# Designed miniproteins, single chains, continued (5), part 54

Each design is a single chain, and the fold is of that chain. pLDDT is the mean over its residues in the fold that is shown.

## One batch from the design tools (miniprotein)

Design m17854
Fold by ESMFold2-Fast:
Structure m17854 (fold): chain A 60 residues (1-60)
Amino acid sequence: SPLEIQLQQKEDEILARHKQEVARLKATISDPLELAKEEFRLLAETVEEILKVRAEIRAQ
């Protein structure tokens, strides 16, 4: 459906940005525990953004 196509495109954009941000964190943080904490925080933010986009698209 058109909504599924729109959702897929927006999720792909968000996931591509997430991948770039993870690469940035890996380049800047040398401590494995601090890296893991920041990756977890970023993942939580990315999930929240995807859920918000899904809700907005499906609401209309």
Scores: mean pLDDT 85

Design m17855
Fold by ESMFold2-Fast:
Structure m17855 (fold): chain A 59 residues (1-59)
Amino acid sequence: MPSEETLEKVLRNAGVDEKTAKEAGRAGKQAGKESQENGDSELDIDSRSSQAAADTARK
């Protein structure tokens, strides 16, 4: 599962502003934790975490 800091850094490198990148990283980490607690695979945890971060960054 990517860390909140890793998601924030990836989004900032993609041109997302710092505040939005931080919020997106936080959302991705939360989604990843929920997926992990549900017993999802590592690939699904990474996918759900990244998707939640991307969705938050688009708002």
Scores: mean pLDDT 76

Design m17856
Fold by ESMFold2-Fast:
Structure m17856 (fold): chain A 64 residues (1-64)
Amino acid sequence: SAFEKALAEGKAALRRAKDAGSTAPPESTAARIADAIGEANGVPEADRARLREALTDYAKELYA
């Protein structure tokens, strides 16, 4: 699904951002990535909040 594809791409983008030494707040980075990846993959508006939440939770775990 578009959501599953976007979630996988968003997680990969967050891992790359961390590996690159990004110092931006994890929640900010996750929200930006979720919006961009969600748009690129055609994630329905109803699923956008769920995508942002999932990527934010992943980012908090990743940067813990």
Scores: mean pLDDT 81

Design m17857
Fold by ESMFold2-Fast:
Structure m17857 (fold): chain A 80 residues (1-80)
Amino acid sequence: SPRQEAILLTVLGIRISELGFEAEQARRAGDDATAAELEALRAELRSARERFLSGQMSVAQVQAFLDRANDRLEALRRRL
């Protein structure tokens, strides 16, 4: 639905911004490895957003992608 699409686009935008902030914080702390992994996840989220906007991904596929991205982010945070 248009409402679900708007919510998913908002969530994707927030996550992309959060990852950019966390990557910058990791770089300032001298943790280049964590910064690189956060930037890689951020690039994947941008790609998913573009595919969703172009109709290449369904709402369900974007939700599944976000769930997997959240699991990966939690794994990165546990390595701190």
Scores: mean pLDDT 85

Design m17858
Fold by ESMFold2-Fast:
Structure m17858 (fold): chain A 92 residues (1-92)
Amino acid sequence: SKRELILVEASLGVLYMHFYIEYKVTGDPRLKELADKIAEVIEMIQRKDPSTPEKIEELIEDLEKAKKEFPELSKVFDNAIKTLKEALELVK
């Protein structure tokens, strides 16, 4: 539904800020790259870009790989992956 899509966009916005804050604290550019990719997905959803499902799937794979490198952020990564999977079902 439109409401569910808006709520997912809001959840992705919170996740963007979380990864960006972690980047600012650690200085690790990989966290900035993940934040920027989340922001790109939000913009693509808003534009109703037909490539959005493919970009979401790519970002889920990137997050699953990166999670192994940031065990202290495991819960944030799990929440991001879950939210992106929910977004993927809504944009199909």
Scores: mean pLDDT 90

Design m17859
Fold by ESMFold2-Fast:
Structure m17859 (fold): chain A 64 residues (1-64)
Amino acid sequence: MTDAELEELMAELAELSKTASEEIRQLIKRGALYLLQGLEGDEAAAKEGRALHEEAVRRHEEES
């Protein structure tokens, strides 16, 4: 992923956190930390951050 893509995912998580449950907010915090490590060049962290982003979005849709 590009740095721009990682930044977009982090911005989406920040917006999601405004309406998310406590459980989903914990997922968002973990995802954001991994995406931040991805911006520092950690490819494995970038992949984990993206997976956590996808999980947080899915969980939020289920609660909506």
Scores: mean pLDDT 81

Design m17860
Fold by ESMFold2-Fast:
Structure m17860 (fold): chain A 104 residues (1-104)
Amino acid sequence: AHPRALASLKAAAEGLGKVPGAEATLEGGTLTVTVLPTPAALAGLRAAAEIANSTPGVEATLEGATLTITVRDDAEKLASPRAISEAVGDAAAIAGGAALHAAA
């Protein structure tokens, strides 16, 4: 994975790991986020997945209360490093907000 994309995933994982009600793990180009399964949290994760999937080279899947965001190895050929970083950051912010709402 590109160093900038890895840096954005690392920042997202670190930020989400500090959010009550969220657990985040980073494995290479894949960020996995799990939240408390409330309707509001699930709606937030769906919105996060849609934002991530709107950027070429970024793929997101939602399985129950777990969101998986993957940056493809060839993502730089499909989108700018800035666009990838913004998509990861925006998705992480929405997922973090959803987790906070679930924990309240």
Scores: mean pLDDT 77

Design m17861
Fold by ESMFold2-Fast:
Structure m17861 (fold): chain A 88 residues (1-88)
Amino acid sequence: AEAARREEEFAQVKKEFEEMLKNYEETMKLLDEEIENTSNPHTLELLELVKETLERLKELKEAGDKEGFEEVVREFVDELRERRAAVA
């Protein structure tokens, strides 16, 4: 069911963000370079969303807010799902 796939997406996205946070400064630099070099508005919006989410997750991780971290990851997954629905 969709709820099971959503939880699977959450787990995968959370893992990917945790990996990005291990190399936070380099990841942010690469995102900024991609944002400057992209001419595709859809790609630009996605890159900006990823950057904003990483900044929020970094602050929550430094604060030790595990619940807030998970809520932000779920919010990101929901945003991706809404964007997919809008294209259909």
Scores: mean pLDDT 81

Design m17862
Fold by ESMFold2-Fast:
Structure m17862 (fold): chain A 80 residues (1-80)
Amino acid sequence: SMAERRELAQRLHDLHEEAVKIADEAKPTPEIKKLIDEFRREVGAAWRALQAGDLETARQHLERMEEILKKLKEVAEKVK
């Protein structure tokens, strides 16, 4: 549906913006860099799925992005 696609696109945007903010503020440790690289890979995959109209695949990648972001926040807080 158009509503579902719009919701997933907004979620992708919001998660990406939050990750960029954390990346800019965080100390550049190898662990943080690896999490950022993994997150960017999932962003690309989610975006491609949305462009293809594959909402189920997009949702799965967004869920992975949320898990990576949670880990990124935890690691960034510990190295402040």
Scores: mean pLDDT 86

Design m17863
Fold by ESMFold2-Fast:
Structure m17863 (fold): chain A 61 residues (1-61)
Amino acid sequence: TEEAIAAARRYAATSPRFAAFVAAGITLKAGGTPEEAIADAIAGGVPRELAEAGVRAALAM
């Protein structure tokens, strides 16, 4: 979602893993899939590997 992408963009430069985690949480809470959560984090500037790690962390909560 746009909100998830904006959250990822806000944190991506300083804390990319946290950016991915926050974006994933927003996308998943909105009813999105884990794949959509990874895509939103990447769109916000998070590298794929960190986006995948962030989504895994969000799913574990």
Scores: mean pLDDT 80

Design m17864
Fold by ESMFold2-Fast:
Structure m17864 (fold): chain A 62 residues (1-62)
Amino acid sequence: SLADRLARLQRAIELLKKHIEDLEKKLAETDDPEEKKRLEISIRGLKEGLKNLKAQIEQLTQ
């Protein structure tokens, strides 16, 4: 159902937001340039995923 699809997407968004917050906290705390670069790449990828999930919700609710 539409409601089930929306619920799954909303759960995925919540988990991704938490993961992004956890990685951004690690990025703020680290002084290692290579670790910073790895974290920045991971955060970028997760933020792109978040945008895609939000776009799916918009498409389903229009």
Scores: mean pLDDT 87

Design m17865
Fold by ESMFold2-Fast:
Structure m17865 (fold): chain A 68 residues (1-68)
Amino acid sequence: MMPTPEQVAELRELEARLLEALRAGDREAADASMGKIREVLLEIFNGDEEAAELGVRIALQEARRLAA
């Protein structure tokens, strides 16, 4: 389903927190941010765990690319 503007804004904030956590080497903060991203993606995809997992993986890859 199409994400709402509020969900997009929340994902952007969580992606920024994930990037900060990765740059700081804060594994707990990174794990917390990924968990919250997964929750928002599960809402967007109506509980489609495969789609949510793919989305989390994409967000993590992008954050790692930007942190490098």
Scores: mean pLDDT 83

Design m17866
Fold by ESMFold2-Fast:
Structure m17866 (fold): chain A 89 residues (1-89)
Amino acid sequence: EDKEIEELIEEVKKQPPLSEEEKKEAIKGIGKEIGRTDWTPEEWLEHLKALGFSEEEIDILFKLYLKYGFETMLKVAQLLKKKRLKEEE
């Protein structure tokens, strides 16, 4: 449900930005989930930016992955994409 996902986004926004070590751990975990273990953290960040995610959105997604897991992160990613597509119309 969008309201529950929005509450999760607001909660992680209150937290400080992830450290470089935490970002690398999130990227490693996500890469394993989708079968992409050959990419560097920098390549992963460029890929997510190419998909239209901002640096703030990427930080939110990584925080959600580390705290709540891959499925919750995917739900948030879909919601962020939906909001962006609506704004770009």
Scores: mean pLDDT 74

Design m17867
Fold by ESMFold2-Fast:
Structure m17867 (fold): chain A 76 residues (1-76)
Amino acid sequence: SELDELVAQAEAALAELRALLADPSATPEQLRAQMERVRKLLLQIGELQNAPQEDIDKVEASWEAFTEAVLAARRA
């Protein structure tokens, strides 16, 4: 199903993100791109499951804050 395909893609993207986070040579650009890929897949899953827009907005804001915190930590 479309949901199963999106979940599989999200799991793969999260595994790639975990690998990048563990890689000291990963650039901020690579991290940002992979986090953006994960974000888009999670939003697609939420929308396909007809999640309330308020909940989607909260998750997106939290993910954006997390992304900026990770990138700031890499710059420090």
Scores: mean pLDDT 81

Design m17868
Fold by ESMFold2-Fast:
Structure m17868 (fold): chain A 88 residues (1-88)
Amino acid sequence: KMEELKKEVEEVEERVEEALEEAKREGLSASLKKTLEVSLEVLELRRELLEKGKSVEEIEKKELEIFVKAKPSLSEEEKKYYEEFMKK
């Protein structure tokens, strides 16, 4: 279970890294790039907490705290891009 969850996190990290590289290539906004960077930070924390044996619920709470604290601001166009990415 723990190893499976870590693999899932690694797969999502790869996808977010690809999205960030695409955003850089297309010259997308600093706020979108910041949002993707915060997403990577959250995924890294998720792996660390999984290694410490924290529950998924505890991990999700910590992830939300980081995201809320960072407060990445997205335009309407950037929100659509992010939503499309998250649906994948």
Scores: mean pLDDT 69

Design m17869
Fold by ESMFold2-Fast:
Structure m17869 (fold): chain A 79 residues (1-79)
Amino acid sequence: MEEIVRRARELLLRLVEREMELSEELLRAIEEAEARDPRAFLGGLAAAALEAGEVDLALEIARHLGVPEEVLERLRAMA
């Protein structure tokens, strides 16, 4: 379960880096956020995936973080 979330995180970061104009400063900020609070960082990745239209991936990450069903419904509605 945790390994799947980690792999999804790494894949999403690589996709975002390739498609979006990411500066080295932005990449450092992402790394700092992950080191500070890995769960909050994963939540941020789920939100970014949702904004990118990757709803299923966003919900999968959120579910692995233990997000309540009500919040998952809100995330799906935001897509």
Scores: mean pLDDT 62

Design m17870
Fold by ESMFold2-Fast:
Structure m17870 (fold): chain A 83 residues (1-83)
Amino acid sequence: MPSAAQIQKFLNEFKLGDVDGDGTISKAELRRLAKTVLKKDLSDEEIERIMALADKDGDGKIDLVEWYQLILENPEVVDLLNS
């Protein structure tokens, strides 16, 4: 289980990735977040996997609740992003 500090870190990182302040992260914003904030060079396949796991509604965006659930349910994604 991620710690409270790790969860808060990922919530803060979501806010940094949400450049437009609309409360969601697009696939392009996720790719930028990974490269600029997380310092991870994720492949297109890894970005698409994260989107598929988080984007429960299929709208092509990740909201804050979906991001939080992604971190809680997918430890491998936490490892890919910053753990």
Scores: mean pLDDT 72

Design m17871
Fold by ESMFold2-Fast:
Structure m17871 (fold): chain A 94 residues (1-94)
Amino acid sequence: SILQNIKLMVEAAKEGDIEKALEYFQELKQSAEENNDAETLFFAASIFGAALKIPTDEEEHELEIAARQGDYEAAVKLSDILEKQALQILEEKS
């Protein structure tokens, strides 16, 4: 369930379990990309970034605007940036 995975992702992020939050995000990302579902991909990415309190830069802001308007390529790029940022946070904590 997409909604259940989003809830689990947010709960893990709130508990500080970034590794588990990233795993749920990666499952959501893969499923959305396999279905060319820009709305789910954008929604998952936006919630993931907010739950981890990742600051939005100018590029991410422009991609969020485009993805919100249904731009699938912008949604993919936004999700890739957030995944990379989460991985960097994990590397800094190891």
Scores: mean pLDDT 83

Design m17872
Fold by ESMFold2-Fast:
Structure m17872 (fold): chain A 81 residues (1-81)
Amino acid sequence: ALEKALKEIDKEIEELEKEEKQSERPHVLYAARGLLEVVKKLIEEAIEILKKNGEKDPPESMSNAEVESFALRLVFKKKRE
C-alpha cells in the first residue's frame, strides 16, 4: 500500500512539473509540488517506522488518500514521542 502510494505521488509530482511550465500561475503549482514532495518524504518515513517496529503494512485495498493519512498520523506520532 505505502509503496504504491509513493509511486503515485512521484507521478503526480512529474505531472505537476509539466503543468507548472505551462501555467499562468507557476508559483501556486510550485507550492503544490513542494507539498507533494513533503508527503512523499512522510510516506518514506512511515515505511521505515513500520519496518523497525515489525508492524503490519496497511491493506493494498486502501486508497492513496487513506494511505497518506495513515503515513501522516504514524510519522507525526513518532516525531512527537
Scores: mean pLDDT 68

Design m17873
Fold by ESMFold2-Fast:
Structure m17873 (fold): chain A 66 residues (1-66)
Amino acid sequence: AESQKLAAYQALVADPNDEVAIQILLKLSQMSEDDFYTSFASNSPEGRARVRQFIVKEAREAVAEH
């Protein structure tokens, strides 16, 4: 689980548009994609893009700490 999360973060740092990495992170959160974006009140295409930018920033910080 932890190694899969770190690998997904590394993939997102290399390619911020990596859909597979996003899907891995959603699976690890035990949340559907729709429920995840709804929890941020961001289920529009523009809102989803903003949430992904946030996730990429968190991924960069997590990778830098390892």
Scores: mean pLDDT 69

Design m17874
Fold by ESMFold2-Fast:
Structure m17874 (fold): chain A 74 residues (1-74)
Amino acid sequence: STPSWAEADEQREQFERFVETIESTLDPESQEKVRRILEETRERYAAATTPEEALQVLDEGQRRVLEVVEEHEA
């Protein structure tokens, strides 16, 4: 099945809610890192020309946020 922009937009909203939720559990340094990842992901999402590319951008953003969370917990 081919992804739609509606699916990409829904995934973007889920990503932003995930970031907002997890940010509250982090220290100030990790919060700053997550904020920068969110900003970069938003910019790349806006530049995406296909829903597939947009979803890949969101997947990368989520992976980067989880990496920060793992570093904070370590």
Scores: mean pLDDT 85

Design m17875
Fold by ESMFold2-Fast:
Structure m17875 (fold): chain A 97 residues (1-97)
Amino acid sequence: SGLQQYADQLEAQGEQALAAGDLVTAARHYGLALYLYLSLGDFERAERLARRLEELAAQLEAQGDTLAASQAYMTLAVYYASIGDEEKAKEYLEKAK
């Protein structure tokens, strides 16, 4: 579908941003791709992007990019809530504050 192609493009753009050292842009693109893969029922790709976003969120937090880290943690909270992992959803919601 067109949404699948858009999600794939966002993931690829996120990878290019990451390769260039632009963690903020990488996290934004991966977060949007994650939402699209969830809406498409592609839980395998969604899970891989969530794990990648977890690493990026921690790096953004470590470098003091608090807003970008907060946004990534909020995306992760939504992801874990959507798959029924209430404990991880709460942990990431607290980190997003």
Scores: mean pLDDT 90

Design m17876
Fold by ESMFold2-Fast:
Structure m17876 (fold): chain A 116 residues (1-116)
Amino acid sequence: APPIQLVQSGGGTVAEGGSVTLTGTVSGTDLSRTVLQWLQQKPGEEPRLIAMINGKGDVFIDPRYQGRFTPSADYENQTVSLNMSNLKKEDSGLYTELASLGDEDVYGEGTELTVV
C-alpha cells in the first residue's frame, strides 16, 4: 500500500476581523477512513485540539471557537478545510493537521497564522 501523506496549506498574515481557510489534502488512503484533527499551538503553550472531522462528516469544535471556526471535508477530492472567521490577535499561532487511521497518525508540516 502507498504511504499515507497529509499536505497542509493556508494561514499567513491576516487582518483582525478577517477570515482565512486552512486546508489539508490526504493521499495514500480514503479520507472517509480517517479522523482529521486541527491542533493549535500558541507561543509558550502545548498543542491543543481545537477542531475535528470524521469520515461521516461529524465535527467537533472547541467551544471557544464555536461560530468562528468551521471544519468541512470534500471526500471525493480528499481535501479538508477549516474556515476561520472574525479572527482575533489571540488566534495567532502554529496550526498542525493530524490524520488518524486506526493506530497510525500522520502529521502535516504545520502552518503559521499571524493576525495583525
Scores: mean pLDDT 89

Design m17877
Fold by ESMFold2-Fast:
Order: structure tokens, then sequence, then C-alpha cells
Structure m17877 (fold): chain A 59 residues (1-59)
């Protein structure tokens, strides 16, 4: 369902945030960002992804 897809994207976004904060390997961070991108369908989801991508680019 759409609600389950939105929940999954929220969980992936938290995982991406946690991975960045923990200094996870770049390959792991990129894999999470790719998963978020595949599941980002709303403007808010796309904005959150863009913020995480910007943070990853600064590492």
Amino acid sequence: SLAQQLQQTQQLTRQGQDALDAGAPPAEIQAILDQIAANSHTPLQQRRLANLQARAAEL
C-alpha cells in the first residue's frame, strides 16, 4: 500500500541519517540513498533525499 511505502521511505531516511552520523562507509551510505531515491515519490521525500545527498557530498 502507499502508506507502507511511505513508512518504508521514512525508515530508510532514518537509516541514512544514522549512517551519516555514525560515519558509515561511503558505499553503505550510497546504497541507502539509492534505496531512498527508488522510493521517493513526493516533493517532501525528494527534499529529504536532496538534504541527505548534500550531507554525503560534504564527507
Scores: mean pLDDT 81

Design m17878
Fold by ESMFold2-Fast:
Structure m17878 (fold): chain A 71 residues (1-71)
Amino acid sequence: KLEEIAKSLGVELLVFTDANGVRHYVLIGETKEKVEKAKELMEPLLKEDEELTGITKENFRIGREAARALA
């Protein structure tokens, strides 16, 4: 269901579970508007042990550039 929402809005959804059992959903979209819309639709479907993070492809790229410069 979350994957269907992501696909309908053209955003990428990454899912992983950390060592503490918390499930993380990462949304990567072309625009801030698409990411925010996906977050709004998904947020009510999240459980207490789940986290949702939204990132634009541009901000993801910038973050990678900054991390590389600091390394």
Scores: mean pLDDT 73

Design m17879
Fold by ESMFold2-Fast:
Structure m17879 (fold): chain A 89 residues (1-89)
Amino acid sequence: AEKKFKEGLEAIRKSDYKKAVELFEEAIKEAGKDNVDVLNNLALALIELEEYEKAIAYAQQALAIDPRNIQSQGLLIQAKSLLEEKKKK
């Protein structure tokens, strides 16, 4: 759980967003779905991969746990804005 999360953060640092998503999804599976930090980093990595609908889902899950989390709120707004921009193409 913690090990997978740390490996996911290292993947983000290397801009390996696909590997980061895989590692963070495994971290949630091992540690349980209630970790806001893992959910926020999943949303961030998915935004970088342009998978905005998935990013929105994880940001909303984080906000369901902690509705006042500024990082989760920012990620949700960013992912929604980028999704609308992508739909105009």
Scores: mean pLDDT 82

Design m17880
Fold by ESMFold2-Fast:
Structure m17880 (fold): chain A 91 residues (1-91)
Amino acid sequence: MIKPPKYTFEDVKKLLKEIIELHRKRLVSDPETRAALDKEIDAILKELESIFKHPSVPADLARLRAFLDAASPETLEKILKQMEAIEKARK
């Protein structure tokens, strides 16, 4: 039995901020640290993709899923700003 998850713009925003920070750390890290960071980034990306696929997520947020595959720190920051704009429009 699937218990419907409850999530908010704040929850998604927190995950995006975490990925952005991990990507920034990855750019200045040694190869061994980079491999560990890649695993953390992959885990958060899977969580975000799962959230975006959930029927209760706003369609505007679900559209941002397309950008996750090509994620750079700059792209993720654009996604975060777009999400904040959607949240502001909804109040």
Scores: mean pLDDT 66

Design m17881
Fold by ESMFold2-Fast:
Structure m17881 (fold): chain A 62 residues (1-62)
Amino acid sequence: SREEAIQAGYDAGVEAYKKGLSAGKASTLGYQRALEIGASPQDAADGGLMGTIQALLNGAEP
């Protein structure tokens, strides 16, 4: 679902921050994780966006 995709992106953003990865990597991880849990490509894009936002808020570089 869209909510699950957003949560996956959020978790990916936190993971990217912990690993010192860029916001771009967080976006990719969020998208891939959302697809893995069965999200549509549109919902996965929302997940990727949330991963990027969360990584940037936690101090990751773009």
Scores: mean pLDDT 78

Design m17882
Fold by ESMFold2-Fast:
Structure m17882 (fold): chain A 80 residues (1-80)
Amino acid sequence: SVEEIREMVRELAEEFKKESKNKVLLDTIDTLVARIEASDDPQEVLNAARALAEIVLQHSKNPKIKKKAEEIMKKVDELA
């Protein structure tokens, strides 16, 4: 469900913020989280969640965080 995606994204963003000190990446993550939280359009939520997960997957050095990003991408693909 879209609500499960919102929850997974909130958790992923919080964990990535503990790992990363890159201000530009963190500002991008915050913008995507705000979009996901504010949107009632399922397609907009799925698109933003995929973008956030892709950024985290490419920039995280933590295997557990990368795995969570991959799980979000899989869930988005199942709902899209």
Scores: mean pLDDT 85

Design m17883
Fold by ESMFold2-Fast:
Structure m17883 (fold): chain A 67 residues (1-67)
Amino acid sequence: MRDPALLEGEQHYIRGLQYAREGDLDAAVAHLNEAIKHYEIAVSKGVEEAKKKLEETRQRLEEVKAA
């Protein structure tokens, strides 16, 4: 059974990447920040795979902000 916070984080991450591809950087940043929030909740629950996803999302957020 997958953690709901992990799933919410993944959905926001995917949406953030879609907005970045479309050139809507403000929407991309907003969704990547929501993904970070949900991944932090998953990490606090002991979901190990969320740690890597959290770091990847933080890296992607910095790339979008630099664009």
Scores: mean pLDDT 85

Design m17884
Fold by ESMFold2-Fast:
Structure m17884 (fold): chain A 66 residues (1-66)
Amino acid sequence: ELDEIFEEAADRLSKAKNGDEAMKVLREAAERVQKLFEEKGIKISLEEAYQLTAERVAALLNARAP
């Protein structure tokens, strides 16, 4: 599920100790998002998946700590 990927990424990102770990979490989540879209017949670039993932994860983190 798309929401599952974003929730997992948000949790992992909140536990990242440095920027390299944070980038790895977002990149791995973006790859999962891209594959999920491809499975549904939607062609999306990794860059687009990364942007979508970063925005949705940021929104989730903001909602969790208003």
Scores: mean pLDDT 78

Design m17885
Fold by ESMFold2-Fast:
Structure m17885 (fold): chain A 66 residues (1-66)
Amino acid sequence: HMEEAKRRYEKLQRLFDALENGDEAALDQLIDEIAKEYGLTPEQREKLREIARSMREAIKKVKEKK
């Protein structure tokens, strides 16, 4: 259980780093890993990508308006 939580936290951290740096290749790779791990449908995967794009724009906007 604890190692599972740590792995998810590390993936979340990698996701935030990719979003913050605008690394689309790393972001796509992370989304693919999550989709495979959870057995997501193509529709759910697309929704996850949309959420990631929204988060990226939000992070950029917050940084610009510090």
Scores: mean pLDDT 73

Design m17886
Fold by ESMFold2-Fast:
Structure m17886 (fold): chain A 93 residues (1-93)
Amino acid sequence: SSKQKKQNHALVMMEAMVGVQEIDLAVLKTVQSKMSKEDLIQAAQKHIQQVDKVTAEIKDIAKKYNIPKDKLDAIMKQLDDIKQQAQALIQQA
């Protein structure tokens, strides 16, 4: 297998990792009205911590597989958007 195949596989895995964070956020938004203020704040804070952990893991994958900067920047923007939406849930609580 070529180096390009490994890079493509790594990119798909990084995109899947972002997708999991998007699903978790969508679940929080769906159940928001059924949660106490305290439970919503705690869940959103845990999600922010998980996004930060995933961000660090993705940066390590990007370095290891030499992911192009434009592709990494797009993924980082998606993770930042997820984190900002989770922070907004805390403000709305």
Scores: mean pLDDT 89

Design m17887
Fold by ESMFold2-Fast:
Structure m17887 (fold): chain A 96 residues (1-96)
Amino acid sequence: TEEEKKKLLEESLRILKRILELLEEGKVDEALALARLSAGVYSLLSRLSEDPEVSELYREIAEKLAEIAELIEEGKVEEAIEKAREEIKKLEELLK
């Protein structure tokens, strides 16, 4: 449903903002752990969802979180920050 999708977008926005906060505070290991855990959870929820639109939204969120985690793992912290900011801006525009 539209309400379920909106709630999911709001939750992913909170997670991305927390990852950004941790990265800006220099808590790189904590940011990586959160990005990995969240990517894994959303990937699993995508596979378990019987609604194809909700499944696709979970998959897209999981992929973005995995991209951020990969950048952190490669030591590309500044690129991870920029990617998180980009995704936050996109989500905020969708929620307006």
Scores: mean pLDDT 86

Design m17888
Fold by ESMFold2-Fast:
Structure m17888 (fold): chain A 86 residues (1-86)
Amino acid sequence: KIQELMDRAEDLILELRRLGKEAKDPKVKEWIEAKVAEFSKQLVQIKIEYLYDPNDEGTLKRAEELVEQIERELEEARRLVEQAQA
């Protein structure tokens, strides 16, 4: 469960990084890069917690919350990229 969520978070962060590289508006690019940095930091902390205890309920909850947060921010990033390039 936690491993699957970490893998999903990593894939979503990679998609967000791709959008950041393709963004033409410097403000949108900067915003996406800041989100990538923050989510990458959170994912590293979850990976450390998972290595210590792979069945911790707190780690599972944080991993679920991180995936949900990245999904919401990825949709916002797509919207901002589309609007700025229109």
Scores: mean pLDDT 82

Design m17889
Fold by ESMFold2-Fast:
Structure m17889 (fold): chain A 109 residues (1-109)
Amino acid sequence: LTYAEQFKEVVAAMEEIKKNPESYKELLEDISETLKKDEELKNALQVFYYAIKTGQSNIPEKLLEKVRLFVFKQAAKYNKDPSIILGAALYVVSTQPDFNEEEAQELLK
């Protein structure tokens, strides 16, 4: 699978959640609370969202590892596909009033 194909699954999951956020309420609330306590994870997810939005594939390995660990842990907890967990997390960061595209771009460097 190419990065573009993997990103398509995550984007599709994010759009599905955007259409019916109530069906994912518990997951979205748990993610929101986690991000309030873990600034590094929040920043890593903001960088992921910016990379997907701009079609960039060069995400720093340390940020990839941080997101991977979070996604697989939550996927196991909720018995859901990792793409749904990542899509939900990206939806949360995309709706945050403090999301800063310039800061996310700097973290991608």
Scores: mean pLDDT 75

